# Designed miniproteins, single chains, continued (2), part 88

Each design is a single chain, and the fold is of that chain. pLDDT is the mean over its residues in the fold that is shown.

## One batch from the design tools (miniprotein)

Design m7252
Fold by ESMFold2-Fast:
Structure m7252 (fold): chain A 66 residues (1-66)
Amino acid sequence: QQEELDLEVELALHLIRLAISKITGVKLNEKDLEDARRMLELARQLGDEESVAFAEEVIKQAEKDL
């Protein structure tokens, strides 16, 4: 299913980007928070519990930094 594959690719790209930001310890900005919220929505649609948990962690961290 093309749409499902496209969502999985988008989720993977967001996950990689956010993981790099978290590992490098750079301060999250509003764009990173938007990307994390989008990732959370995609992860919930796909039923990916690990990605949901990761996105929620990033959102919490970004909200503390803002």
Scores: mean pLDDT 69

Design m7253
Fold by ESMFold2-Fast:
Structure m7253 (fold): chain A 66 residues (1-66)
Amino acid sequence: APPDVPRPKYFEKVPRPKDLAEEYEWNAKVLEDFAKAADEAGQPTLAENARKNADYYREIAKKARE
């Protein structure tokens, strides 16, 4: 069987989608937590990319309110 790797902390929380904007906010939060984990693991490129994506999702969430 394929190895069962434990999910990172940011994936252990179940998202609570109430609206499209809420879902984008959760995506941004997950990406920011992932960036923290990547930075701690010595993966600065992945951390930077994840932070850029988190910022993007937050901007989209603001627009999705309309």
Scores: mean pLDDT 70

Design m7254
Fold by ESMFold2-Fast:
Structure m7254 (fold): chain A 75 residues (1-75)
Amino acid sequence: SKEEEAEKLLEEADKYMDQAVKSKDPKTRIELLKKAEQLYEEAAEKSKDNPKLRQRAIAHAVAARLERIAVELES
């Protein structure tokens, strides 16, 4: 199902977020955060028929983007 696909993409994105937190290199962290953002955005697209899941995916994509901007500003 599309919901199952979206949940798997969210899970994959969460793993990239976790890897970003554990990475000490700013450039690597930015790349991992960009990957997480892309996967959260894809999860949102797969959630077109589930507004609640789509809202959650969008919120996570925004959070990943804000974290990336924060890392870029500190660099």
Scores: mean pLDDT 87

Design m7255
Fold by ESMFold2-Fast:
Structure m7255 (fold): chain A 96 residues (1-96)
Amino acid sequence: PRLSPEERKKREEELRKKLEEFKKNMTDEQKNELAEQYFAQAQEAFAQSRALGDPDSPEARQLGEQAGQLTNLAMRLTTDEAKLEAMQAAGHALSA
């Protein structure tokens, strides 16, 4: 089922709020482990998007959007400056 743009924004905002609440109760080690997990998933989604060969296809755009969302979640969770810089660089590559 297709979500409306308004429903999509609402769900994204709700997920961001839940993530911020979880961060308050997590150790730095747990945050970094979860950040690495999301970042790995983002890289897989990006690789799948690129493998499709057509960046303008709906499927490629959906995978790219998923990769972007997962990268943003990883960046919000990581407490490691070097890892944050690597995730930011990957986010720039996803936007190009």
Scores: mean pLDDT 75

Design m7256
Fold by ESMFold2-Fast:
Structure m7256 (fold): chain A 89 residues (1-89)
Amino acid sequence: MDFEEIKKRIESVPKEAIEKAREANRILGTGKVSSEALAHSIAAMLELFALGDAETAVEHLKRAVDLSDLTPEQRKKVEELIEEIKKLA
C-alpha cells in the first residue's frame, strides 16, 4: 500500500460516512466495553480515517458490537449507523 493509493481511498470516503462511524464509536464507548471490542472500534476508525477503507471499517464495527455489552437500544442504534455507512461508502 503506497501513500497515493491511501490518499485516493480517503478522498473517496463521504464525510457523512465518517460522521456516522464517529457516532457509532461514541455509542460503543458508553457501554461496558471489553478490551477486544475497543481494539476493533479503534481498528475501524483507523481503516476509515487513515486508509479510507469503509468496508473493512464496517466489519470491525460489527465485531465491536458483537463483543460489547450494550443495551438492546444501543446495539440497534449502532447497527443502524453501520447500515448507513455501508449505503454511503
Scores: mean pLDDT 72

Design m7257
Fold by ESMFold2-Fast:
Structure m7257 (fold): chain A 64 residues (1-64)
Amino acid sequence: SSMAEKAKQEILEEARKMLEEGKSPEEVLEKVERRLLQLWAQGVLSPEEAQELAKEVRELIEEY
């Protein structure tokens, strides 16, 4: 897979791990948002991909 696909999987796995460990939704979103901004700045993710991934993380949080 591309670097973008690997980055997306890593972010989703980290979010799941944090939620399973009992981290608050606010802490998860803050960490994800900072990582998404960094990946966008590095050209790994487009703005649209970053927005889609943020939505996936929010949906994941709703399951916990």
Scores: mean pLDDT 83

Design m7258
Fold by ESMFold2-Fast:
Structure m7258 (fold): chain A 60 residues (1-60)
Amino acid sequence: SLEEDLEKALAAIEKNKDNGSALAAASAEAVRLAQELGDEETVRKAEKMLEEGKKGPVES
């Protein structure tokens, strides 16, 4: 279901916070799924993570 797919995408965001390309991919999927579900707060959160993943290398 869309809700289960969104849960998987959100879990992938958390798991890949330090991997920009994987973070961007998971965040883009979460945005798409959250938009389909009408979850505007999750869309905003996922869009922020997508920008983070696109913007640069992860530094510790």
Scores: mean pLDDT 78

Design m7259
Fold by ESMFold2-Fast:
Structure m7259 (fold): chain A 68 residues (1-68)
Amino acid sequence: SERLEKAIEKLRELSGGKDQVTIEDAVRAAKELGASEKAIQTAVKLAKSRGGYVTVDEAALAIVLGDL
């Protein structure tokens, strides 16, 4: 999915090329991608369950699926 690819690229930019992002990075990426509040809440819940970090792939998927 083009949307998933764009989400992954944006999260990688904010992570500094790392495979993990913070809650703050995930929220920033979601907002910059125009994600809904539902998508943002989904990404935040996932990151909190991981101790404040989530993988780029998991965050991207949460943003895309949370917006659907």
Scores: mean pLDDT 76

Design m7260
Fold by ESMFold2-Fast:
Structure m7260 (fold): chain A 84 residues (1-84)
Amino acid sequence: SSADFAADAEAAVEALEEAIKEAKELLEDPNASKEELIKKMFGLDALKTVVGSLMPYASAEVQKRAEELIKEADEIIKEIEEKI
């Protein structure tokens, strides 16, 4: 149902926000391995894809939040690529 997809969209956005936080913490860790950074990059890319696919079912407020988080995830992916 549309309500189920809206809930899935909110959950996906929350998961992306958490993944962004974890990736930022890992980027600040001088002992972070290349493999850990690559895994976080792949995780962010996967979550961006899921969020993007659920956008048509999301409220305008959730869509706006998703757009901001996708932009932030793209910047973090670039930072990881520059370090590896």
Scores: mean pLDDT 87

Design m7261
Fold by ESMFold2-Fast:
Structure m7261 (fold): chain A 57 residues (1-57)
Amino acid sequence: SEEEVLELARQAGEALRAGDFDTAREYIDKIRELAEKTGDPLARSTAVLLERHLAAA
């Protein structure tokens, strides 16, 4: 659901801000799994954007 994607994105963002890259990866992976299961374009685009931030960190 959109609510689930937004909560996972919030957790990933908090982890990135704290420098906890392992935790950020776990939340990003959960969003990717949701994108695969649901075909939700919001979940897919959110995972891609967060992966870009993680790669730049």
Scores: mean pLDDT 84

Design m7262
Fold by ESMFold2-Fast:
Structure m7262 (fold): chain A 77 residues (1-77)
Amino acid sequence: MEFDIGVAEIVAGVGKLLASKGEYEEAAELYEKAARIYEEAGDLELAAEAYRNAAKAYEKAGDKEKAEEYRERAEEL
């Protein structure tokens, strides 16, 4: 469990770095992967935060449909 959370933190951190460089598509995909790892590990608060970050990155990338989907998913957790 803790190892999975640590991996998710690294993945989310790389996503944040890519977002800071304007690589929003790649950042969104990494936030999505981190959110799934947090969700599988049972850390629903971190999963919701990562899904919100994925939604924001998808919105900046122009993918409004995925942005809406991940916003809704974060609210369900």
Scores: mean pLDDT 83

Design m7263
Fold by ESMFold2-Fast:
Structure m7263 (fold): chain A 73 residues (1-73)
Amino acid sequence: SELSDLAREAEKAGLEEAAEHLREAERAYKQGDLQSAIEHLRKASRLLREAGLDELAERVVQIAKALEEELRK
């Protein structure tokens, strides 16, 4: 999945906490817990941006926004 791919990229960059939040987001998503998934994605995007990985952070933000729209439906 895209979340698994993003978690691997974060891990390769040495951002273990961000990678863990991305893995938790995928677990929550698979369980149908969209609110928890969004929260973990927001935490991951913040950590990625703080580390200067702006492109990865933006990809995570776009996924979070898509899940926020899904939650509203």
Scores: mean pLDDT 87

Design m7265
Fold by ESMFold2-Fast:
Structure m7265 (fold): chain A 70 residues (1-70)
Amino acid sequence: GEAHKLLLRGIALKLRAIGLEFDADLLLAQNAATGPDPALEAQAAALRAQAAKLKAEADKLFAEADKLLE
């Protein structure tokens, strides 16, 4: 029961991280099209940092689920 819940939470966090990375890539593509904007670059960097945190949290949940399956 609990291991399954942790896996689902981890998957949800990975999907959110992918979405944030996609949004960051869109901002950088817009920046390349319209000319360099430091504000868009900062927003993209913040989204990537948030995505990295979500991936790290997902990995912790997967590790916890693995322990419960032993």
Scores: mean pLDDT 86

Design m7266
Fold by ESMFold2-Fast:
Structure m7266 (fold): chain A 58 residues (1-58)
Amino acid sequence: SRGARGLEEIAIRSGGSREEARAAARAYEAGRYAEAAELLERSGALAGAAELRALAAQ
């Protein structure tokens, strides 16, 4: 999906591995936004993680 691809790119640009980026994208596609946010935080993508946490809270 479009969102999952963007999330994968953000994780990689922040210094995450391709495997970690794919794991975050899969969590996002499954609707597990809090889990995807945690994976982005580990990759250093703090702004993207904050957006996903806001989505999970709605």
Scores: mean pLDDT 76

Design m7267
Fold by ESMFold2-Fast:
Structure m7267 (fold): chain A 92 residues (1-92)
Amino acid sequence: GKKTEEAGKEAVERAEEAGMKAKVEVEGDKVILTIEGADVGAAVGAVGGAVQAELLGAKASVKVEGDTVTLTVEGADDEAGAAALRDVARGL
């Protein structure tokens, strides 16, 4: 929903300020955040976001492939998606 999209924009902006490249995709109750050129802080933030999403009843996974970190959240309402993305932004 709109809150998830707003939190996603914040996470992308913070990643870009840190010298990384990020994108967010929202498809119904599924949220995908991809960070390229990710440092350890981005990876830790993604794990924190995944934990937060699961505490709110969603399913989350984090993939690390080289310097690319992908957070996937499934079954998230707008609050759970936004909370996960805000936690990633705090790690950046």
Scores: mean pLDDT 80

Design m7268
Fold by ESMFold2-Fast:
Structure m7268 (fold): chain A 70 residues (1-70)
Amino acid sequence: SSEIEKLEKAKELLRESIKITEEQIAALKASGDTSPISQVVLGLLEGMKNSFEARLKEIEKKIEELKKKE
């Protein structure tokens, strides 16, 4: 269905966002910058990653429910 296709695209975008966020976290940690500003940015990036992962799980559940109705 078109709804499943739309959700699969959203899922792909969330996976890409998670990957980018993980790469940014890794780069910041590799920089050795332990300044207060870098710690705040690290916390924000980790929060964003957690938010994307939560939304990904919601979309996966909705896709599964829609597939069961086919």
Scores: mean pLDDT 85

Design m7269
Fold by ESMFold2-Fast:
Structure m7269 (fold): chain A 70 residues (1-70)
Amino acid sequence: MIEEIKELRKEAVKLGKGKEVEEVLARTLAELRAQAEELEKLPEEEQKKVAEEKAKEIAEELRKIIEEAK
C-alpha cells in the first residue's frame, strides 16, 4: 500500500498534479494529528487497521487525480 502511494504520487507529479497530491497528503496528516489522542488509546492492531484504511483512502484520491489529469 505505501509503495502504491509512492508510485501514484510520482505519476501525478509527472502529470503536473503535484500540488493536488501534496494537498491530499497534508489534509490526511492534519486529520490523523487531530485524531492522534483517540488513536493512541487503541490497541496496536487497531492502529494498524486505521493506518491501512487511511492508506487506501489516499491511494483512491490519488487515482482520481491521475484519472482526471489524463
Scores: mean pLDDT 76

Design m7270
Fold by ESMFold2-Fast:
Structure m7270 (fold): chain A 55 residues (1-55)
Amino acid sequence: MAEILDGELSAEVDAEGRTVYVARLVVREDGKEREVVLRSTDPAELFQRVHELRE
């Protein structure tokens, strides 16, 4: 079970000029902390992926 310890949401423009939403998360899984970076051009898809990570 992964726990989200910290999270930051930002927006960047890629090489093709598209807006990309970036979620940078610090998660704890199996007693270890790791950084997870999720990227999507759709903020709704990004929120869905973050929700799935919390399972």
Scores: mean pLDDT 76

Design m7271
Fold by ESMFold2-Fast:
Structure m7271 (fold): chain A 130 residues (1-130)
Amino acid sequence: SDAEAWELLGQGRVYLLEGKYDEAKEYFEKALELATSDLLKAEAYLNLGLVYYAQGKYEEALKYVKKAIELYEKENSPLTGRAYYNLGLVYYAQGKNEEALEYLKKALEIYEKNNDPLAKKVQEEIEKLS
């Protein structure tokens, strides 16, 4: 159920913040299996991408973050901004600075349009990389 998927996402995030990547991954994979809405599936995919990013598994991180972006864009969700931000961070970690800047700028456009306070942080990161 979606309610159970939300609980699993929440617990998975706690494990991720504690650096318990295997437990976080298991919880996000279970959340993805139980999720029936595209928004919950996108959230599970994004969090799986963040686990892989934290583990230095950048190709897997790209795969899952891109899946999240597809679903967030389908829903016209402002959470697409967070997914573009994370995509930019993965490309930066790979040394792909031009691709990183492209996706950080896409995240900034969405954050600014939605008056998201994260816009300032992303702008500072873009200036640092430019």
Scores: mean pLDDT 90

Design m7272
Fold by ESMFold2-Fast:
Structure m7272 (fold): chain A 58 residues (1-58)
Amino acid sequence: SKMDEAVAFAQELLDQGKTAREVVEALVSKFGLSEEEAIDAVRRAILSLTGEDAPEVG
């Protein structure tokens, strides 16, 4: 799904050392997501990488 692709892309950008804000902007531009959807994708990406509760992103 578009969300699964967005989460995978967010993980790659975070691995490259991008900030959560830069990743949100990239997801909005690349996938046409709303800011809220992009924030959700970043949150999911962080959970997948850390295995912990998501930090507050906004």
Scores: mean pLDDT 78

Design m7273
Fold by ESMFold2-Fast:
Structure m7273 (fold): chain A 118 residues (1-118)
Amino acid sequence: LEEGIRALRRGDYEAAVKAFEEAIAKDPNNARAWYTLGVAYYQLGDYEKAAKYFEKAAELFPDPGEQGVAYQMAGDAYEKAGDREKAAEWYTKASEYFLQAGDTEAAEDFRARAEKAA
């Protein structure tokens, strides 16, 4: 995981993908590895893969704030992919989880983004 994060920091997205795929192969329940794999694909411009990996990370994170961030990133990725309907769905989920985390400002922001995307 740390090797992949180091690769992301220096912009070596292909090396980051390989490192995160290796981390997931060792522990498929590692939410952070799925999240960072999503980030790497987002930076590579593969927004559909990025969105799917952010969705997987959100399912695995135990904390509502971290789930909200992962759902937000899935929404951002679908928006970049041109899928406005899915972007709206995932921004709605992000809003719900930010409310559970007590982040009312983030919840209101993503509810507004969902309304605009729909």
Scores: mean pLDDT 82

Design m7274
Fold by ESMFold2-Fast:
Structure m7274 (fold): chain A 77 residues (1-77)
Amino acid sequence: SAEAKELFERGKELFEEGRYEEAVKVYRELLEKFPDSEYVEEARELLAEALLKLGRGKEALEVTVPIGIERIKEAVS
């Protein structure tokens, strides 16, 4: 949808500007409001990267669980 695209582009611009905390908020909003959008997988990856930049590694790992649960389970265990 147009709204999902706008959130995705905004989050990406914030990430490129080094505004990682704002990027996290925008990407979380995209994932919550548009969980079935074509941008979901890339938004999760960028959200995880932004969280890593902020030193929030545990939250970054949690965000990646829905992408590849089996492989992430091995990494956590």
Scores: mean pLDDT 77

Design m7275
Fold by ESMFold2-Fast:
Structure m7275 (fold): chain A 68 residues (1-68)
Amino acid sequence: SLEKAKELASKLKDKEAQELVLEAIKAIEEGDVERARALLKELVSKYRDNPLALEAANELGLAVEELG
């Protein structure tokens, strides 16, 4: 859920990871599915060893699928 993604973003110590999560949330809220998917791919590839970033990516991925 977007709410859980926002909570996870607040717990991220890595500022760049936090900014990517927040940008993805904004893209989803604006209905920009293409931008949201691109940001998710970047988050997963760049922070694959960061458990909080991956959990946020999973929550964002579910939100993108719910958009259609």
Scores: mean pLDDT 81

Design m7276
Fold by ESMFold2-Fast:
Structure m7276 (fold): chain A 81 residues (1-81)
Amino acid sequence: KIVEEAVKRLLDYLGIEVSDEVIKTLAEAIQKLLDEKNLSPLLVEATPFYLINQIDPELARKLLAGEPITDEDIERIKEKL
């Protein structure tokens, strides 16, 4: 819940309009990483790009460049869940 809201705020800040499914998929991937590495959910607000880069470096690069999120990007993340 906290992670999902943080992801939504990040994408809103970047001006990226995505479906609820994309937000949920990213939040689930970040939550899994936080659980596996024993990291705090507060890191989503403090260092969101670090967390995304640990999941998918290409997606992190695209977000920093202002490129759109594609279905292929989401499928790569789903494979890692």
Scores: mean pLDDT 79

Design m7277
Fold by ESMFold2-Fast:
Structure m7277 (fold): chain A 72 residues (1-72)
Amino acid sequence: DELDKLTPEERNAALKARIEESQREFLRDKVKEIAKKYGLKLTDEQIDRLVAELEPSDTEENIKKKIEEIVK
């Protein structure tokens, strides 16, 4: 694993990136559930765009608003 060859600072950055990826997957699932709940249809590309703009702490209402902005 490339992590074993990194400095502590580089390793922490790589671990942070992995955590951020896990958080993006969490947000992706959350966006899908909210879209389903409100009958909104999203492509995978639209979901990925929304996830880039959202944080795990974002409210359902804020996520719904962002979905509506993407869908028009």
Scores: mean pLDDT 76

Design m7278
Fold by ESMFold2-Fast:
Structure m7278 (fold): chain A 85 residues (1-85)
Amino acid sequence: MYVVRVEARAESAEAARRAAEAAAGALRGMGAVEVRVEVDEERGRAVVEGVFESLEDAERGARAAERAVRAVPGVTEVRVRIEPA
């Protein structure tokens, strides 16, 4: 299994929540078997992790999540990592 970890920094609590929703939706849409979401509204940070059965699915999930999060107004930084689970 593989974990896709999406970390976003945003200028507002609303942008951080929207970034988390965008990442979670993209990861689920690309076949993540599990998705975990953490939002630090006071610091404008979101961390979303998706679990995938294959590296190919994880790579598709990572690309989809990065694109979705970068499209959210007020997101200032996006980092995506893929790690073996």
Scores: mean pLDDT 89

Design m7279
Fold by ESMFold2-Fast:
Order: structure tokens, then C-alpha cells, then sequence
Structure m7279 (fold): chain A 93 residues (1-93)
């Protein structure tokens, strides 16, 4: 049901944030970079919640924010750091 899917999406988001916080500490990422990574997870959760609610406008707004944050993060990370972030997100999500 919708509530179970929402609970699962929220659990995955919390796992992703925990993984990114740990990775940020391990790689010595600046606080501002870690904040953008956490914001990306929040935007992905908002998109999932909007899709489950059938709110196309909210889903589109979340998708636009995800694209903006992804571009900013890619500019802030080395290729090796970016690969590590992608691997951590794939494991958590």
C-alpha cells in the first residue's frame, strides 16, 4: 500500500543520509558539500512521496531540484569522490 511504500522510501532515505555522513567524514568532504548530498537525498524522497501521492507538479519540482543539486555536487567532487558517493547511494537505495 502507499503507507508501506512511503515508510520504505523514508527508511532508504535515512540509510542513504547515514551512509553519506559516514563517507563525508572518511573522505574529509567540506560541510557545505555534505549538506548538498543530504539535500539531494531529501529531494529524491520528496520526488518519491510526490509520485506516490500523484502530485505531478511536486514531482516535477523535486526532479528539477535533483538535477540542480547533482550538477553542483559533480562540480564540487573529484571523479574518485563522485564514484564513491554513487557507490554509497547505490548500496543504500
Amino acid sequence: DREARLAAARARAEAAKAALLALGRELGLPEETVEKLLALVDAALARAEARLAGDEAAALAADQEINRLAREIEALLSPEQFAAVQAALDRAM
Scores: mean pLDDT 85

Design m7280
Fold by ESMFold2-Fast:
Structure m7280 (fold): chain A 62 residues (1-62)
Amino acid sequence: SPGFYTKEEWDKLVEEVRHLTDEEIERLKQELADGVKAGKIDPETLRRLGAYEELRAREADA
């Protein structure tokens, strides 16, 4: 998709989630769970968790 997720925006998000603590990651997971239960998922929470999982995959495969 043009414009929604540029390489620069994605790399910036990955760098931002790299500095999240374990407590902040658990909070994001809880916010996702709460959003699923409420039938209203925050797209920003999904983006951050997706970036975090990609970061973890890159570090595990390195």
Scores: mean pLDDT 75

Design m7281
Fold by ESMFold2-Fast:
Structure m7281 (fold): chain A 69 residues (1-69)
Amino acid sequence: KLEELFKKFDTNGDGTLDGEELRALLESLGFKEPSDELIQALIKAFDRNGDGTLDFEEFRELMMGLGLD
């Protein structure tokens, strides 16, 4: 379940994923060494609030964009 995956990598429990948490999550899904540039670009593309992190709704849209629904 996407909610369980999100909560597993939300290590600070604030309901958002920062760049390091997102990188670890993508690596767990089999992405080979995602670059900091890729992580920054993904956050910027899906960060609707401009806070530099992804909430669960933004994360879900990212996962759908990657074909991981």
Scores: mean pLDDT 77

Design m7282
Fold by ESMFold2-Fast:
Structure m7282 (fold): chain A 76 residues (1-76)
Amino acid sequence: SMADDLARVKEELARIYREIAELIRQSKDKEKAIELAEEFQKRVLELLKKYLAGELSTEEFIKKLKELLEEFKKEV
């Protein structure tokens, strides 16, 4: 159901943001890490807009979120 899909999205987002917070905490360059996190948030918002407009399935949205997280990990 849509409610189950939204619950799954909420859980995945919470997990991803916890991981980002931990990476920022452990970063030797926290200012750079915060700037990268701000760019990540902008890209998440664009994906969320597409998801809410029905342009992305729940599975596609979660996949793209995980891809963005892997990109963040390579740069932080």
Scores: mean pLDDT 86

Design m7283
Fold by ESMFold2-Fast:
Order: C-alpha cells, then structure tokens, then sequence
Structure m7283 (fold): chain A 57 residues (1-57)
C-alpha cells in the first residue's frame, strides 16, 4: 500500500536522523515492524531512505 510505504519512509527517516549509523539491513528490519509491510516493500523503503540519507552527508 502506498500509504503504508509513506508512513514507513517517514519513520525510517526519523530513525536514521537519530542514528546515522543504521545500516540498510537495520532500516529494513524497522520497516518490517510496520503492520501491513511486505518484505519487498520494506527492502524498497529501506533502500530509498538509505539513498536519501547519503545525499545529506
């Protein structure tokens, strides 16, 4: 779901800002904790957040 992916992206960005040493694998695990997230969606969101955070550093 697009809405669930958007909620996940927001939460993962907040977590990555609090701990910039989070790996993409750890971001994927955090995304999987969100109800309704599939493994594929979690991987996609984690990768997008990781790429976004790299642009800020």
Amino acid sequence: SELIKNIAAKKLVEKALENPNLTVEELEEEALKIPGMTKKEAKEVAKEVDEFMKKLN
Scores: mean pLDDT 81

Design m7284
Fold by ESMFold2-Fast:
Structure m7284 (fold): chain A 56 residues (1-56)
Amino acid sequence: EELDKLIAEKSPEEVYEEFLKKNYDETERNFIEKVMRGELTPEDIKKYIEEKKKKL
């Protein structure tokens, strides 16, 4: 819900910055962990956010 609200209201770049700062549920935390390990690029994160925006 918090992530979905953020995705609906902000640009992909802004969501990416917020995503790194907040504590989220387990699914979102796993995604953040992949980012921190360097497994996901900023482009991958933006794609994820854009796909979520399409569903909202």
Scores: mean pLDDT 62

Design m7285
Fold by ESMFold2-Fast:
Structure m7285 (fold): chain A 100 residues (1-100)
Amino acid sequence: SDTLIGGRQQILGLLGIEIRIFEYLGDKESVELLREIGLTVQNLVDNNASPEQIRTTGQEQRDRLYERADKSKDPTLKERLYRLGDEIYRTLDYWADLVS
């Protein structure tokens, strides 16, 4: 549906915005992580991933962002990474439910 296509485009757009923010903040490791997450999300689309694969991927990407957040000493970057992890998890979990 147009809604599912729009939601998918929105997460890739969000990742693009966050990459620019982390680039501005000089956090190269988070930039690289976000680029890898973007490729992973694109691969879910390109491969017509199952609901189970979408949900598992959401959990894995959240955990990666949480691990990066835990290692950050900047409170603002830390909070932003945790929030982004939650947002990606919720979005992919929602997509998994819609395609179930």
Scores: mean pLDDT 82

Design m7287
Fold by ESMFold2-Fast:
Structure m7287 (fold): chain A 65 residues (1-65)
Amino acid sequence: SLSEKIREAVLSLTNEEMAELQKKFDERSEPLIKEFKEALKQKDYEKAKEIVKEIEKLYEELVLE
């Protein structure tokens, strides 16, 4: 499954590659996390759920690159 592939890919990373993944994820996820917090503040739970899916997809794309 995709979930298993992601887990295996992450566990095979070196410490250096893991640090690079963290940096890329933090940089690209920051605007999404901001939008997520704003959606929660506005009680737009449907939008908040969509953003969670976008963050998950971003993580998958970065791990599988």
Scores: mean pLDDT 84

Design m7288
Fold by ESMFold2-Fast:
Structure m7288 (fold): chain A 86 residues (1-86)
Amino acid sequence: MLYVEGELENAKARVKVKSTLDGKTEVEVESDRPVVFIEAVFTPEAIARGGKVIVEGELPDDAPEVRALLFYAEGAEKEIKVKLKR
């Protein structure tokens, strides 16, 4: 099982990425504002409002980072990168 946590100082958002035991990947976003859309490297696309999304598939052990694009309710867009640590 792979677990990683990343923070974005300028976005005031925290992204946690975790592989689950059933071969899925959980992406959780904590933000000071509503997030209405998440696109991650292992999506399809998902919609979240300061919550989490579970996507099908496992994170590769050799992937040092995951990219996520966050869309806020105000139409603001931010791309984030989370470095994976084993």
Scores: mean pLDDT 49

